# Designs tried in a protein design run: designed miniproteins, single chains, continued (2). Part 87

Each design is a single chain, and the fold is of that chain. pLDDT is the mean over its residues in the fold that is shown.

## One batch from the design tools (miniprotein)

Design m7204
Fold by ESMFold2-Fast:
Structure m7204 (fold): chain A 55 residues (1-55)
Amino acid sequence: SSAEALRLAGEGARAARAGDLATARELFQKAIETSTNPGLRAWIRREMERLLAEV
């Protein structure tokens, strides 16, 4: 679960850097939904905010 959440967050970050913000948002949301760890969920949300704020 944690490994899958990190993989999805990584794909979200890649999509964000490619300028595909819709895909990035979907992947980050799926990463948050996949994780059961509150700390990991908070970290993924922060990464999403950081990367999507660059637009």
Scores: mean pLDDT 79

Design m7205
Fold by ESMFold2-Fast:
Structure m7205 (fold): chain A 61 residues (1-61)
Amino acid sequence: SVKKVTEAVGLALRAIGEAEQLGLEGASAEEARKAAEELVKEARKIDPSLKLKLPVPISAL
């Protein structure tokens, strides 16, 4: 369901912000960012009214 995808993306974006505050950079951060961008793309295919903002590197936890 779209609800779970939207919630997961939201949490991921929040985690990205926190990781960036900590100074996370490099290949791992860029890999995570690509994954987050794919999640946003998938979520928008399911719900085009979804509002999400990305360019922020991501952290899993």
Scores: mean pLDDT 56

Design m7206
Fold by ESMFold2-Fast:
Structure m7206 (fold): chain A 78 residues (1-78)
Amino acid sequence: MKIEVKTKDGKTVTVELPEEMTIEQFLEALKKAGLSDEDIERIREFLKEHGIPDDAKLTAEQAVRLLQAAGLEARLVE
C-alpha cells in the first residue's frame, strides 16, 4: 500500500507500507521516504503522550489516521 504525507516544508512524499506493521517499522519507513527528524519526533511525542508502545501493530489506514491525529496531512493512495 502507498500513503502520501505532506512534510513540514510543504513537500509531499510517498511512503510504501505493508498491510500491517509495528510503530517502529512505520517510523523507519517515514524516515527513509524523506520525513524530517523534527516530523518523526512530533510523531514519537504523540505516541508517547497517548501510551502507544513501539511494538504496537497498525494497518496502513491506521497509520494515516495516526499521522492526521499528530498534525500531519496524510492520505491513502493505493
Scores: mean pLDDT 79

Design m7207
Fold by ESMFold2-Fast:
Structure m7207 (fold): chain A 79 residues (1-79)
Amino acid sequence: SASAIAEAQKLFAEGKAAFDAGNYDKAIELFKKAEELDPSMSADTKTAIGMAYFAQGNYEEAIKYFNESREIRKKEEEE
């Protein structure tokens, strides 16, 4: 719905604000909620989650999310 898409965009913006403040766990939670409401944001939310894990020093999770984001973008460009 249009309401869910608007809420997802708001949650994504709040996640970016949390990331900029150094609140990486909160950023990850907000990005995951945004993806749940608008799955079309999945590539952007997964990149953002990966960046938050990278900032925390959790490189294994960061690489996983970056790879998932890349695969989604690749499918979007090839189909």
Scores: mean pLDDT 87

Design m7208
Fold by ESMFold2-Fast:
Structure m7208 (fold): chain A 96 residues (1-96)
Amino acid sequence: SDVELALEVTELVLEAVKALMKGKIEEARKLLEEAREKLEEAKNLPEEVKEELEAVLELLEEAIEMIEKGDPKAISLLIAAALRAIGLRLDLELAA
């Protein structure tokens, strides 16, 4: 189910946030790659859901670059990505 793939993407996003909070950048990159592969497999998602998942993945990619540069703004991007992923997950579970 494309909804199940979208839920798996939100789970991978939250695991990537946890990895980045622990300084595990390479683990987070692997989780993001897996999330993008699952999102590409989900061909029948509503456009709004796909755009939100893509935006969340972009926030995490930007957060990784900021962490590598030592930019403290990375924390705000991690929080934003986590909250958006949680919100989307709740919306998807309520629609099931």
Scores: mean pLDDT 85

Design m7209
Fold by ESMFold2-Fast:
Structure m7209 (fold): chain A 82 residues (1-82)
Amino acid sequence: MTEEAKEFLEQNLVFLALYREGADTRLSAGQLARITGLSPSAVSRALRKLAEQGLVEAVRDGRRTLYRLSPLGARRAEALKA
């Protein structure tokens, strides 16, 4: 499997996990690692790429960073369901 295909798969797993848990749900990278079965490093890379695309928002609350789908991300996930 190519590295590019692996990164694409990791991004899709994280994106769909956020959608399945609820568009308004905020999850830590550790929670996403548990849900997807990916390593914390893989989840962090996927979240960075998704945030760069405007599909995921990172929210800092003290020492914690939580992630959720952006409005654009939620719309893209709903389109995949149709």
Scores: mean pLDDT 79

Design m7210
Fold by ESMFold2-Fast:
Formats: structure tokens, C-alpha cells, sequence
Structure m7210 (fold): chain A 67 residues (1-67)
């Protein structure tokens, strides 16, 4: 399922960021975790919420690549 793939991707990113002290990365991780939890609770507007989460995950990966 889409939600399961997003959860797995977030877990991979959290592992990469586990030693990061960058406040921007930490803020984006919090937003991504909250967005995933909302998707799990209520699948209304699922596509839009999933696209926003994907964008947040890509931004975290980009920031991690700059370190």
C-alpha cells in the first residue's frame, strides 16, 4: 500500500538523520511524522496528503545530502 511505502521511506530517512542536529531537518521530520499519522487516521484527500509528505521526505534527503 502507499501508506506502508511512505512509512518505510520515512523510517529509512529517520535512520539517516538519527545523528543530525540540524533544526530544519528535525522540523521537517516532525512534520513528516505528523503527516503520516494523519494519513493513517483519515485517508480523505489521501493523494494530496501523500504528495505533500513525499515533498517533505525529498526535502529532508536533499538537506542530508548537503551535510
Amino acid sequence: SLIKRLEEKLEEIKKKAENSKDPEILELLKKAEEALEELKRDESNQEGKALLLIGELLQIELLLSKQ
Scores: mean pLDDT 80

Design m7211
Fold by ESMFold2-Fast:
Structure m7211 (fold): chain A 67 residues (1-67)
Amino acid sequence: SSAAEKKRKEVTEKVLETTRRIAEEMGLSEEQKEILLEATREQVEKMSEEELEKMLKAVERIEKVLE
């Protein structure tokens, strides 16, 4: 459904942005960041709607810690 596709896109974008921020804080190289972001994208693409909801909540929790 369009709602599920929108949810997947939203979660993917937030997860990738948070992952990039974590990688930058850890001082990872550009190559290491690309590998991590690609692996993260592949993981999100395989997630169910329930897993996407859990991931979104986890990412929001991580963002609060990174403040």
Scores: mean pLDDT 79

Design m7212
Fold by ESMFold2-Fast:
Structure m7212 (fold): chain A 60 residues (1-60)
Amino acid sequence: PIAEAIEDYTAKTPDELTLKKGELVEILEVVDEDHVKVKSLKTGKEGLVPKKYLKLIKEL
């Protein structure tokens, strides 16, 4: 699935990913109820992001 960052998010740990508002990501894995592992379509980097910062735009 593809999602869009609805707000800027700054990584707080090395396993998290920094995102800019409007950045598109591919959801790779649901890690827990609050976090997903994503891949940035812009940079190709992978990391954890709180799911509340993401809006689902494409189901695959």
Scores: mean pLDDT 80

Design m7213
Fold by ESMFold2-Fast:
Structure m7213 (fold): chain A 55 residues (1-55)
Amino acid sequence: EKEKRIEELRKNVATDPQARIELVELRIDELKKQPPSPATEARLKALEKILDNLK
């Protein structure tokens, strides 16, 4: 489900700012569903900074 949408968004990310925002939001949502770990926390912080910069 989400994998298919993420792949479609990746194709448009270079031309559509909204696609970039949505792709980052979907990645954050997926990471939040994973068990907490230092690696997951670091990725979440990085993606949140990217999302904040895209706004």
Scores: mean pLDDT 73

Design m7214
Fold by ESMFold2-Fast:
Structure m7214 (fold): chain A 69 residues (1-69)
Amino acid sequence: ELLEKAIELVKQGKIDEAAELLSTVTDPAELQALLDEIRKKTNLSDEEYRRLRAKVLELQLKKAREKFP
């Protein structure tokens, strides 16, 4: 499951890999639900949560720009 893999990566400190996995989620509401569940289960601080969310959005923006350079 995507959620379980993302939680495992976050617990291992692999934030970039977790962000890459989450960046594949195209539905904004689904992405937000996944981020909320990760925060709940991994006990991330507000700062760590903001960093993870920012990295996901950065990767999604980068992928969008690569399709329409």
Scores: mean pLDDT 79

Design m7215
Fold by ESMFold2-Fast:
Structure m7215 (fold): chain A 57 residues (1-57)
Amino acid sequence: SAMEELEKKKEELQRKLVRAALAGDVATARRYLAELEKLGVKFSEEQRAAILALARQ
């Protein structure tokens, strides 16, 4: 179903976001964060800052 496809896509993007953050790729992490938000995943300012801070370490 369309909802199952969307859920799988969100999970894939979340995994890619984590990988980019752990690799220190801030630009790629920002891109995946924006793509997740376009798909309806909501991040607080605190969550967004924490993900980007992880990428800067």
Scores: mean pLDDT 81

Design m7216
Fold by ESMFold2-Fast:
Structure m7216 (fold): chain A 80 residues (1-80)
Amino acid sequence: SLIEEGRKALEAGDYDKAVELFEKAIKENPNNAEAYILLGQVYYARGEYDKAIEYFEKAIKLDPNNELAKQLLEEVREKK
């Protein structure tokens, strides 16, 4: 799956490939909160905190009870 391939790219530190794969996953399913969380994590790892915040907020809008997305959003906001 695009999510699994993206996770492997993220684990390998290939952030450009991870972004491409997660953006593809979002294009195939725009309601996939997990893909937004993972894309946010890539931008967080790259130090692009404003983009990370945007993607975590999108994930929370799609899945308001997702504790991981809420925790990651709080963590990134402390870095901003």
Scores: mean pLDDT 87

Design m7217
Fold by ESMFold2-Fast:
Structure m7217 (fold): chain A 57 residues (1-57)
Amino acid sequence: ALTAAQIATAIALLVQQNGSISAAALAAKLHVSAATVSAAVATLIAEGKLTAAQIAA
């Protein structure tokens, strides 16, 4: 299983590679729940590492 830090790093990298990506696509690529992805995304946005615009609906 991925740690929270590994999930955050993977999300940032996938968003950087794709410009924008949905939470569902992130959950599928990382084999974690959408809730886990949403929590990690919220933390990364709060830390200024992602913008909401980079997470597609």
Scores: mean pLDDT 76

Design m7218
Fold by ESMFold2-Fast:
Structure m7218 (fold): chain A 57 residues (1-57)
Amino acid sequence: SMEDLINAISTNSVEAVLAALHEMGYPASNELREIAEEVLASEGSLEEKAKRLLEKL
């Protein structure tokens, strides 16, 4: 869910974000890991980062 993804982003952990995305139907990949790393390093609120991440899928 979006709420689970926002919570995962709040931990600033790529692995937590990938786990949340996998539960949403997006299996872990090197490409998805790179996207997660970029989004976590970017500026913005947790909600903005979650939206940005989903837009890149």
Scores: mean pLDDT 85

Design m7219
Fold by ESMFold2-Fast:
Structure m7219 (fold): chain A 58 residues (1-58)
Amino acid sequence: GPEAEELARRARGAAEAGRALGNEEAKQLHDIGYEHALAGDVEAARRALEEAERLLGV
């Protein structure tokens, strides 16, 4: 649905940012969030993204 699509877009953008910053832990969490978003598991995707955003200091 729209929420899962939004989370997938956020996860992709954040994964690129994490890669550019060399933060492997944040990138891994964003990759996990992206996978959950594609599977439609919105809650798991959101939790992974929130944790990654915290690690990136945003």
Scores: mean pLDDT 70

Design m7220
Fold by ESMFold2-Fast:
Structure m7220 (fold): chain A 91 residues (1-91)
Amino acid sequence: AEEYLEEGKAALVEGDYEKAIEYYEKAIAEAPDSLIGAIAALYRGLALEKLKKYEEAIEAYRKAVEIARANGALGLAENAEEKLKEVEKKL
């Protein structure tokens, strides 16, 4: 899971948003209810937002909030909640 998260971040930095999404989806599949899954869902949302897929980005950010809160990662949950509010304004 963590290897896919790091590969996704590398693809995101290179501007390959579709490849980044694929890696983040693999990270989420390997560890869906974990802190790694929450981080992957947040970065998946960021990559989707770069592709202007705002409805999918909203779904990804909602999952990031839910999983982060379940894992006690309140700072990550707040970050995802803020991103969710910003992207909803673009619809």
Scores: mean pLDDT 85

Design m7222
Fold by ESMFold2-Fast:
Structure m7222 (fold): chain A 66 residues (1-66)
Amino acid sequence: SLGERTMELVREADERYFEEFSKEVAEEAAKKDPSMRAVLEDPEKTRELGDEELKRINEEAANKLL
C-alpha cells in the first residue's frame, strides 16, 4: 500500500538524516565546549546527543500545539 511504502521511505531517509543530524549536534557542542570533542570520537555518544536534541525539539513543538 502507499502508506506502507511511504513509511519505509520516510524511515530510511530519517535514519540517514538522523546520523548526519547527530554529527552536526555533536560538532556544534564541541565548538561551544572543547571537552565535548571526545564525543565526536564515540559514535554511540554522538547518536545519544542527536536523540536527546530531537526529543527536545519534539517536546517543544508539542507544547506549542497544546
Scores: mean pLDDT 71

Design m7223
Fold by ESMFold2-Fast:
Structure m7223 (fold): chain A 60 residues (1-60)
Amino acid sequence: MLEEIQRKIDQLEGLLEQKKDLLEFLKKANAPQSVLEKVEEEIKRLEEEIKRLKEKAKEA
């Protein structure tokens, strides 16, 4: 179980890095606020899922 949780965390952290890079690119390109907000919401959801999985790993 713990190793499966760590694998999932690693996968989500990779996706989070990609989304953060996209957000930085979009900010530099002066993308519309609605687009920035959508990407920020995706980042927030990924960060919350990663935190939840890390807490589960600590509880195990």
Scores: mean pLDDT 82

Design m7224
Fold by ESMFold2-Fast:
Structure m7224 (fold): chain A 66 residues (1-66)
Amino acid sequence: IESYLRVALYYAKQGDGEAALEYLDRALADPSISEEQKELLELAKRYVEQGDLEKAIELIEKALEL
């Protein structure tokens, strides 16, 4: 999961929302994901879909701290 989150963060910082969403979906599908991480990543995915990559980056970074 941490590897997927790092890749999602990289693409979000590059402005590539489509690639960021792909890796967020992979992280969300990981059975080792915690409920707190899941809530943060679902919200991050929503912000990427809205074009708010700055908010998505903040949420992905919070998930990485868990």
Scores: mean pLDDT 81

Design m7225
Fold by ESMFold2-Fast:
Structure m7225 (fold): chain A 66 residues (1-66)
Amino acid sequence: ELIKKALEAARKGDGNEAGENLTLAYLEGKLTEEQVEKALEAVKAIQDGDYEKAIELLEEILEENE
């Protein structure tokens, strides 16, 4: 749910909401070590203004959880 919310926020161009939801997902400890690496890379992409890369990474995390 949190990764899906982060993805929806990133698609809307809301980097703050996307980053908050990613941070919450990390803190909940529900992500694998590999998913944590992708989530951190997505946060970095958002900070750099690269929303296309962030969306791609978030979609990969979501695909692995479904």
Scores: mean pLDDT 78

Design m7226
Fold by ESMFold2-Fast:
Structure m7226 (fold): chain A 56 residues (1-56)
Amino acid sequence: IIGRLAYREGLEAAAEGDLETAIRNLERSVELLRDSDPELAAEAERLRKELQRQLE
């Protein structure tokens, strides 16, 4: 559940406008969920890329 927790923290940070923290937490959730929940890992990676593009 640590990967799901990281995903939730990433969403909360994004909602607060803290994109750096959001991206960090989403990267962590991808790493933690890759083998156990690949669908959620894919969603986290997609959102991470979206937020990263917003920063660039």
Scores: mean pLDDT 80

Design m7227
Fold by ESMFold2-Fast:
Structure m7227 (fold): chain A 82 residues (1-82)
Amino acid sequence: MKHYELGKEYAKQGKYDEALAHYQEALAADPNNLQALYNLGEVYAKQGKYKEAALIYDVVLAKEPDNEKAKANLEKAKAKAK
């Protein structure tokens, strides 16, 4: 999945707007791509958009309630959402 891989690469470079665009394209192609959805939440958190990150992590947990990483990151995002 090229868009998902490009999203990861841009996120590693700190190019968060480009990473968001590619993760959104990956989700447009496969709305149930939980890895792309989780990584979208991580990029929002890296941009300081903690409210948006928390909303994305809530969606991940609705689909995969035992996702330990999403639970931990949701708690952090909620604590920082201002």
Scores: mean pLDDT 82

Design m7228
Fold by ESMFold2-Fast:
Structure m7228 (fold): chain A 95 residues (1-95)
Amino acid sequence: DPELVEEIKKAISEKTDEMQALVKQAQEQLAAGAEEVVITLPTIIVSTEEQAKRIIEIIEHWAESHGWELLEIKVRKLKDGKYEVQATLRIPRPL
């Protein structure tokens, strides 16, 4: 469904700057002597459970592509019927 995919892309794009800032902060901590850094990504809100599952798959693929460990994914159904997705990642020191 093209509309479903576009809504997912928009939801991720709106959080991309916040995610990049968190990754940069983690990289600065690694440069300062940390062996690994744990980051919690900004919360992504989507309209359906299927969109939430797709967001999870995208986050898993993104983490795996960078060699980062996905520690936790929390999915919560909000009172308005929307779904809240939050991921926690471990970023190891580069080799």
Scores: mean pLDDT 81

Design m7229
Fold by ESMFold2-Fast:
Formats: sequence, C-alpha cells, structure tokens
Structure m7229 (fold): chain A 80 residues (1-80)
Amino acid sequence: SPGLEEARKKAEEAKRLAREVLTTEDPEERRRLYEEAMRLAEEIIELGRFGKVPELVKLGEEVRELAERAMREWEERERA
C-alpha cells in the first residue's frame, strides 16, 4: 500500500539521520538531526501500531535507540 511504502522510506531516512547524529560534531546540527530522527521514528511506530505491522514498530524503535545512544555518546565525550 502507498502508506506502507511511505513508512518504509521514512524508516530508511530516519535510520540515516540517526547514524548521522553519531558523526556530527556541531551541537546545533546534531540536535536538529536527533530531533528529526526521533520525530520520524515516532511516526513510523504509530503507523506500525495502527496498521498492525510489527516490523515497522521494531524499525522505529531501532531508530529511536540508535539516536538516543548516539546522543549519550556525545554527552559523555563533552563531559570529559
């Protein structure tokens, strides 16, 4: 379905953004990437739950976890 295809495209984009958080040294740009990845992840999770597609829910959760971990790594680096 068009909605499912769109959700998968959003998932790929969100995953890319989440990975970019890990490699982005500028705090403002990193925050923008993080917020965008988290926003897309939430949309994907909602669509997966509403459409009963557990694969999308897991994918959105993976993106969220990846982005959160990347931000935590930067917080640790900036504390040192």
Scores: mean pLDDT 82

Design m7230
Fold by ESMFold2-Fast:
Structure m7230 (fold): chain A 66 residues (1-66)
Amino acid sequence: SAERTALLMEGMEAGSKGVEAFKAGDYETAAEYFERAARLFEEAGAPQLAREMRENAKKARELYEK
């Protein structure tokens, strides 16, 4: 559906922004974008992509919380 395609595209954009923030050492912003991407992928019915984004968010949080 158009709705699913839009959610997948928004999730990919959020994930990409998370990666760029992570590369810049902004782990807090990276975690926020990865969590956003996970929610969008979950709404799109893509649970594996959502899980991958949550794992990315966890890694980013571990880097700025310690």
Scores: mean pLDDT 88

Design m7231
Fold by ESMFold2-Fast:
Structure m7231 (fold): chain A 61 residues (1-61)
Amino acid sequence: SDLEKGKEAFQAGNYEEAVKYFKKAIEKDPKNREAVTLYVLALAKLGKGEEAVKVWKDFQA
């Protein structure tokens, strides 16, 4: 699955690749808290902290 591919990329330190797969996982299931959480963490690892905060806030709304 896209979520599993994202996790593999994240564990390997490939955060840009992880973001792509987590985004696809969220597009298929927007209520998947695990996918959103990992997406936010991957964005933060890329220095996109402001974007990460916005994504997390929108998810909790």
Scores: mean pLDDT 84

Design m7232
Fold by ESMFold2-Fast:
Structure m7232 (fold): chain A 65 residues (1-65)
Amino acid sequence: AEELRRGIFAALDAGNEDEAVALLEQYVKEHPDDIYGLTFILMGAVIAGAEKVADLAAQALNRIE
């Protein structure tokens, strides 16, 4: 869980949105109910301006509610 999250943030820091999306898709499949982790990723994506990552994280969070 934390290793995938770290990878997503590293990809966002590098401006590699496609890698961040791929890692987030894996994160959602493995940890679909991780509200805190998905919220943290969403916040990071919004700050980084990574719209595709933010949209995917928001969609995953909506499935939990």
Scores: mean pLDDT 80

Design m7233
Fold by ESMFold2-Fast:
Structure m7233 (fold): chain A 86 residues (1-86)
Amino acid sequence: SEEIVKELEEILKENWDKPEEEKYKLMAEYLEEKGLEELAELIRKIAEAREKIKELVKEGKLEEAKKLAEENSGLEEELLKKLEEA
């Protein structure tokens, strides 16, 4: 898991200037290539939720955006836990 975390940190460092959505896509592609399909899928779900939150905020649907952000926080916690176990 330390090696996986280090590689994900390198992806984030090398792509620091890219949009968050693109960074998540690169991280998911890396995990998928490593055979960590469950982690790749989890990162894709997090990325989709973050994009939806941005759209809801643009639409003024702040309560729906908050709800989705709380749900996404749980997914991010699950990702961190699974990365420690990988």
Scores: mean pLDDT 82

Design m7234
Fold by ESMFold2-Fast:
Structure m7234 (fold): chain A 60 residues (1-60)
Amino acid sequence: SEIERRVRELEEKRARDLETIRKSMKEQGYSQEFIDSLIETLNGVSKLEIARLVAEAAAA
């Protein structure tokens, strides 16, 4: 569907943003474990947020 295509575009943009954050944090001396944990959390939140937006659209 059109919604699925737009969601995929948003996921791609967020993936690029997360990579930028990861590189910046490494340069600032954050631990690899902390960076990996944060990126994993943000990816999980992104997936959940997208699912919620789809559910809200269906409920409207």
Scores: mean pLDDT 74

Design m7235
Fold by ESMFold2-Fast:
Structure m7235 (fold): chain A 58 residues (1-58)
Amino acid sequence: SMETQRALEEFIRREGLDPDTAAELRETVERHGLDVADIERMGRVVDNGRADRAAERA
């Protein structure tokens, strides 16, 4: 859907993924039929990973 594509492009932009990684992610989303909720869940996992790393260094 257009919503899924927009969410995916926003995620790629926000995370600063390189072109090869971005292409692989786009193929994965298309192959597995991921939706907006799946992409938002990926973003949350990345954010939690950053928070955990910051806590480990504190």
Scores: mean pLDDT 74

Design m7236
Fold by ESMFold2-Fast:
Structure m7236 (fold): chain A 67 residues (1-67)
Amino acid sequence: SDEDIARVRAIGEAAVEQLSKISEEAAELLKKATEYLIQGLRDKKKREEYIKKAEELLEEVEKLLAE
C-alpha cells in the first residue's frame, strides 16, 4: 500500500541519515538499497529482482562497517 511505501521510505531515510555520520559510502549504498525495496513494493513482476539487488547492497554495507 502507499502507506507501507511511505513507512519504508521514512525508516530508510532516517537510517541513511544516522549511517552518514559514520560512513558516507555505506549511507549511499543503504539509500540505493531502500530505493530498490520501494521499487519491489511498487512492481510485483520485478519484486524478486529488486529484493535481490537490495540484499546485495546491504551485504556491501555490512562489509564496509566491518572494515
Scores: mean pLDDT 84

Design m7237
Fold by ESMFold2-Fast:
Structure m7237 (fold): chain A 73 residues (1-73)
Amino acid sequence: SEGNIELARLVARYLGYSEEEVEELEEGLRRAAETGEVSPELEERVARLDREALARRDDPALQEALRALQAEY
């Protein structure tokens, strides 16, 4: 869904990911939305976002974005 893609982009950029990494995440999520399939690489990317956001868990906006991502994928 568009909302999840936008949240993933915001979270990744907030965590300091490169433009290339953000693009890869966006393309993976968009493909998953189109095909109904979640690639192992996308699952790993989402898990990495989860781990890094947990290191900054005092940020409520970041935690909310992560929960939205996990609920969809």
Scores: mean pLDDT 72

Design m7238
Fold by ESMFold2-Fast:
Structure m7238 (fold): chain A 100 residues (1-100)
Amino acid sequence: MLSEELQVERIAAEVLWELEEGRRLDVPDEETVRGIVNRLLAEHEYLVTEQGLSEERAEAIILEGLERAIERFEAEGDHRSAAIVRRTREEFLRRFRELR
């Protein structure tokens, strides 16, 4: 199993890559948010089923990965991308509450 720290870094890198690809392909922000949320829901299932983590720990890893992505964009002065990641976090949490 990868350490939880490496899983957090992997989630953060994935979010950054998805936003960069969406920008490169001129994908609308709301479509990018939807795609990332779907990917994060699949990542949660992977962390629970394949990595053997609890639902609570898997959720915490995803949320920490999102927070690191926000911090990285804010540090770079990319407040728009940071705002998109914040919307992605809100939508992920909304979808997650519906599945519980």
Scores: mean pLDDT 85

Design m7239
Fold by ESMFold2-Fast:
Structure m7239 (fold): chain A 66 residues (1-66)
Amino acid sequence: LPGDVSPEEAKKIIDELYKKAMEAIEKGDLVRAANLTAAIGILTAGHPEVEEYGRKKIKEINKLAE
């Protein structure tokens, strides 16, 4: 996690990124959806406490974007 971001704060950021990714998919903006998915992955990389949560959200985005 970047700097002083707590696991609880990270989950809030992940939820916000997930909502934006869902909106991007609805608009057909797959590039934006991919970038938001990458941001979730980067945020959670090497942090097991939120990595599973982020991975679940990424999987949901990918399932909808195909």
Scores: mean pLDDT 78

Design m7240
Fold by ESMFold2-Fast:
Structure m7240 (fold): chain A 66 residues (1-66)
Amino acid sequence: MKFVITNTGNPNKLIATVLRLMGDPDFTVSSVGPGKFLVTNTGSDAAGQALKDELESDPDFTVSEV
C-alpha cells in the first residue's frame, strides 16, 4: 500500500521517522513536498497497516492513504 505522511508538529520527529523507514527493507520513502513524504510498503500488508496505525495515532503526523 501507499500513504503520504505530513508533519504537523516536531520536525525532528519527522527526520527520525524517515531515517528509520529508509533503513527498513519493507518500505521506500520519497519526498513529495516540505514536511511531506510518500511511503510505499514493499513488505507484508500487516507491516504496512501496523506502520499506518502507528503514525495515525501520533499527533505530530497526519496520514493520507493513496
Scores: mean pLDDT 81

Design m7241
Fold by ESMFold2-Fast:
Formats: C-alpha cells, sequence, structure tokens
Structure m7241 (fold): chain A 74 residues (1-74)
C-alpha cells in the first residue's frame, strides 16, 4: 500500500513537471528537482522491502532529473 502510493505520487510528479515545463521551463525544472529528490528518498526507503516499487521510483526520479537537466540547456 505505502510503496504503491509513493509510486503513484512519483508518477504524478513526472506528469506535472512535463506539463508545466512546456509552458514554464523554470517552474517545471523546480517541480522536477523536488520530485526527483522525493522519488530517490522513497526508493531508498523501500529498496529492502519492495525492490520492484524502489526500481519504479528510481525510474521516475531519473525522468524528473532529465527534465531538470533539459531546462538548463541553451
Amino acid sequence: AAAADRVANARGFVRLAKGIYEKDPELGKKIAESGAKAARRWADEFAPVDPQAAAELRRYGEEMEKIAEEAKKK
């Protein structure tokens, strides 16, 4: 339950960051950076008890980190 809720939250952050990034890259970057930090913390928390959820959380964290990095490009 808790791990699945965190995965759903991380998925929501990716969608939100992508949607906002299209109109406001700087705000999208800030959301992506915050979401990536949260997803990474949750992945570390659940890795010993739910490795599948932890893997999904890391994947969403990586997607958000990529959104944040794209915002830094010229």
Scores: mean pLDDT 80

Design m7242
Fold by ESMFold2-Fast:
Structure m7242 (fold): chain A 56 residues (1-56)
Amino acid sequence: SLREQAENLRKQAEKARENGDVEKAKTLYLQAGRAFAQAGDPAGAARVGKEIAELE
């Protein structure tokens, strides 16, 4: 499902962030945020937005 894809992207972004790969994390979080929005999950999209802001 779109929501499962969004969660998988978010978890990949978290791992990239933990590994210090900020550019990869940002790209994956942006993809996750779009996927959450498309899945009709505004709370998931908002959470990802905060995580992106923390990277910048």
Scores: mean pLDDT 83

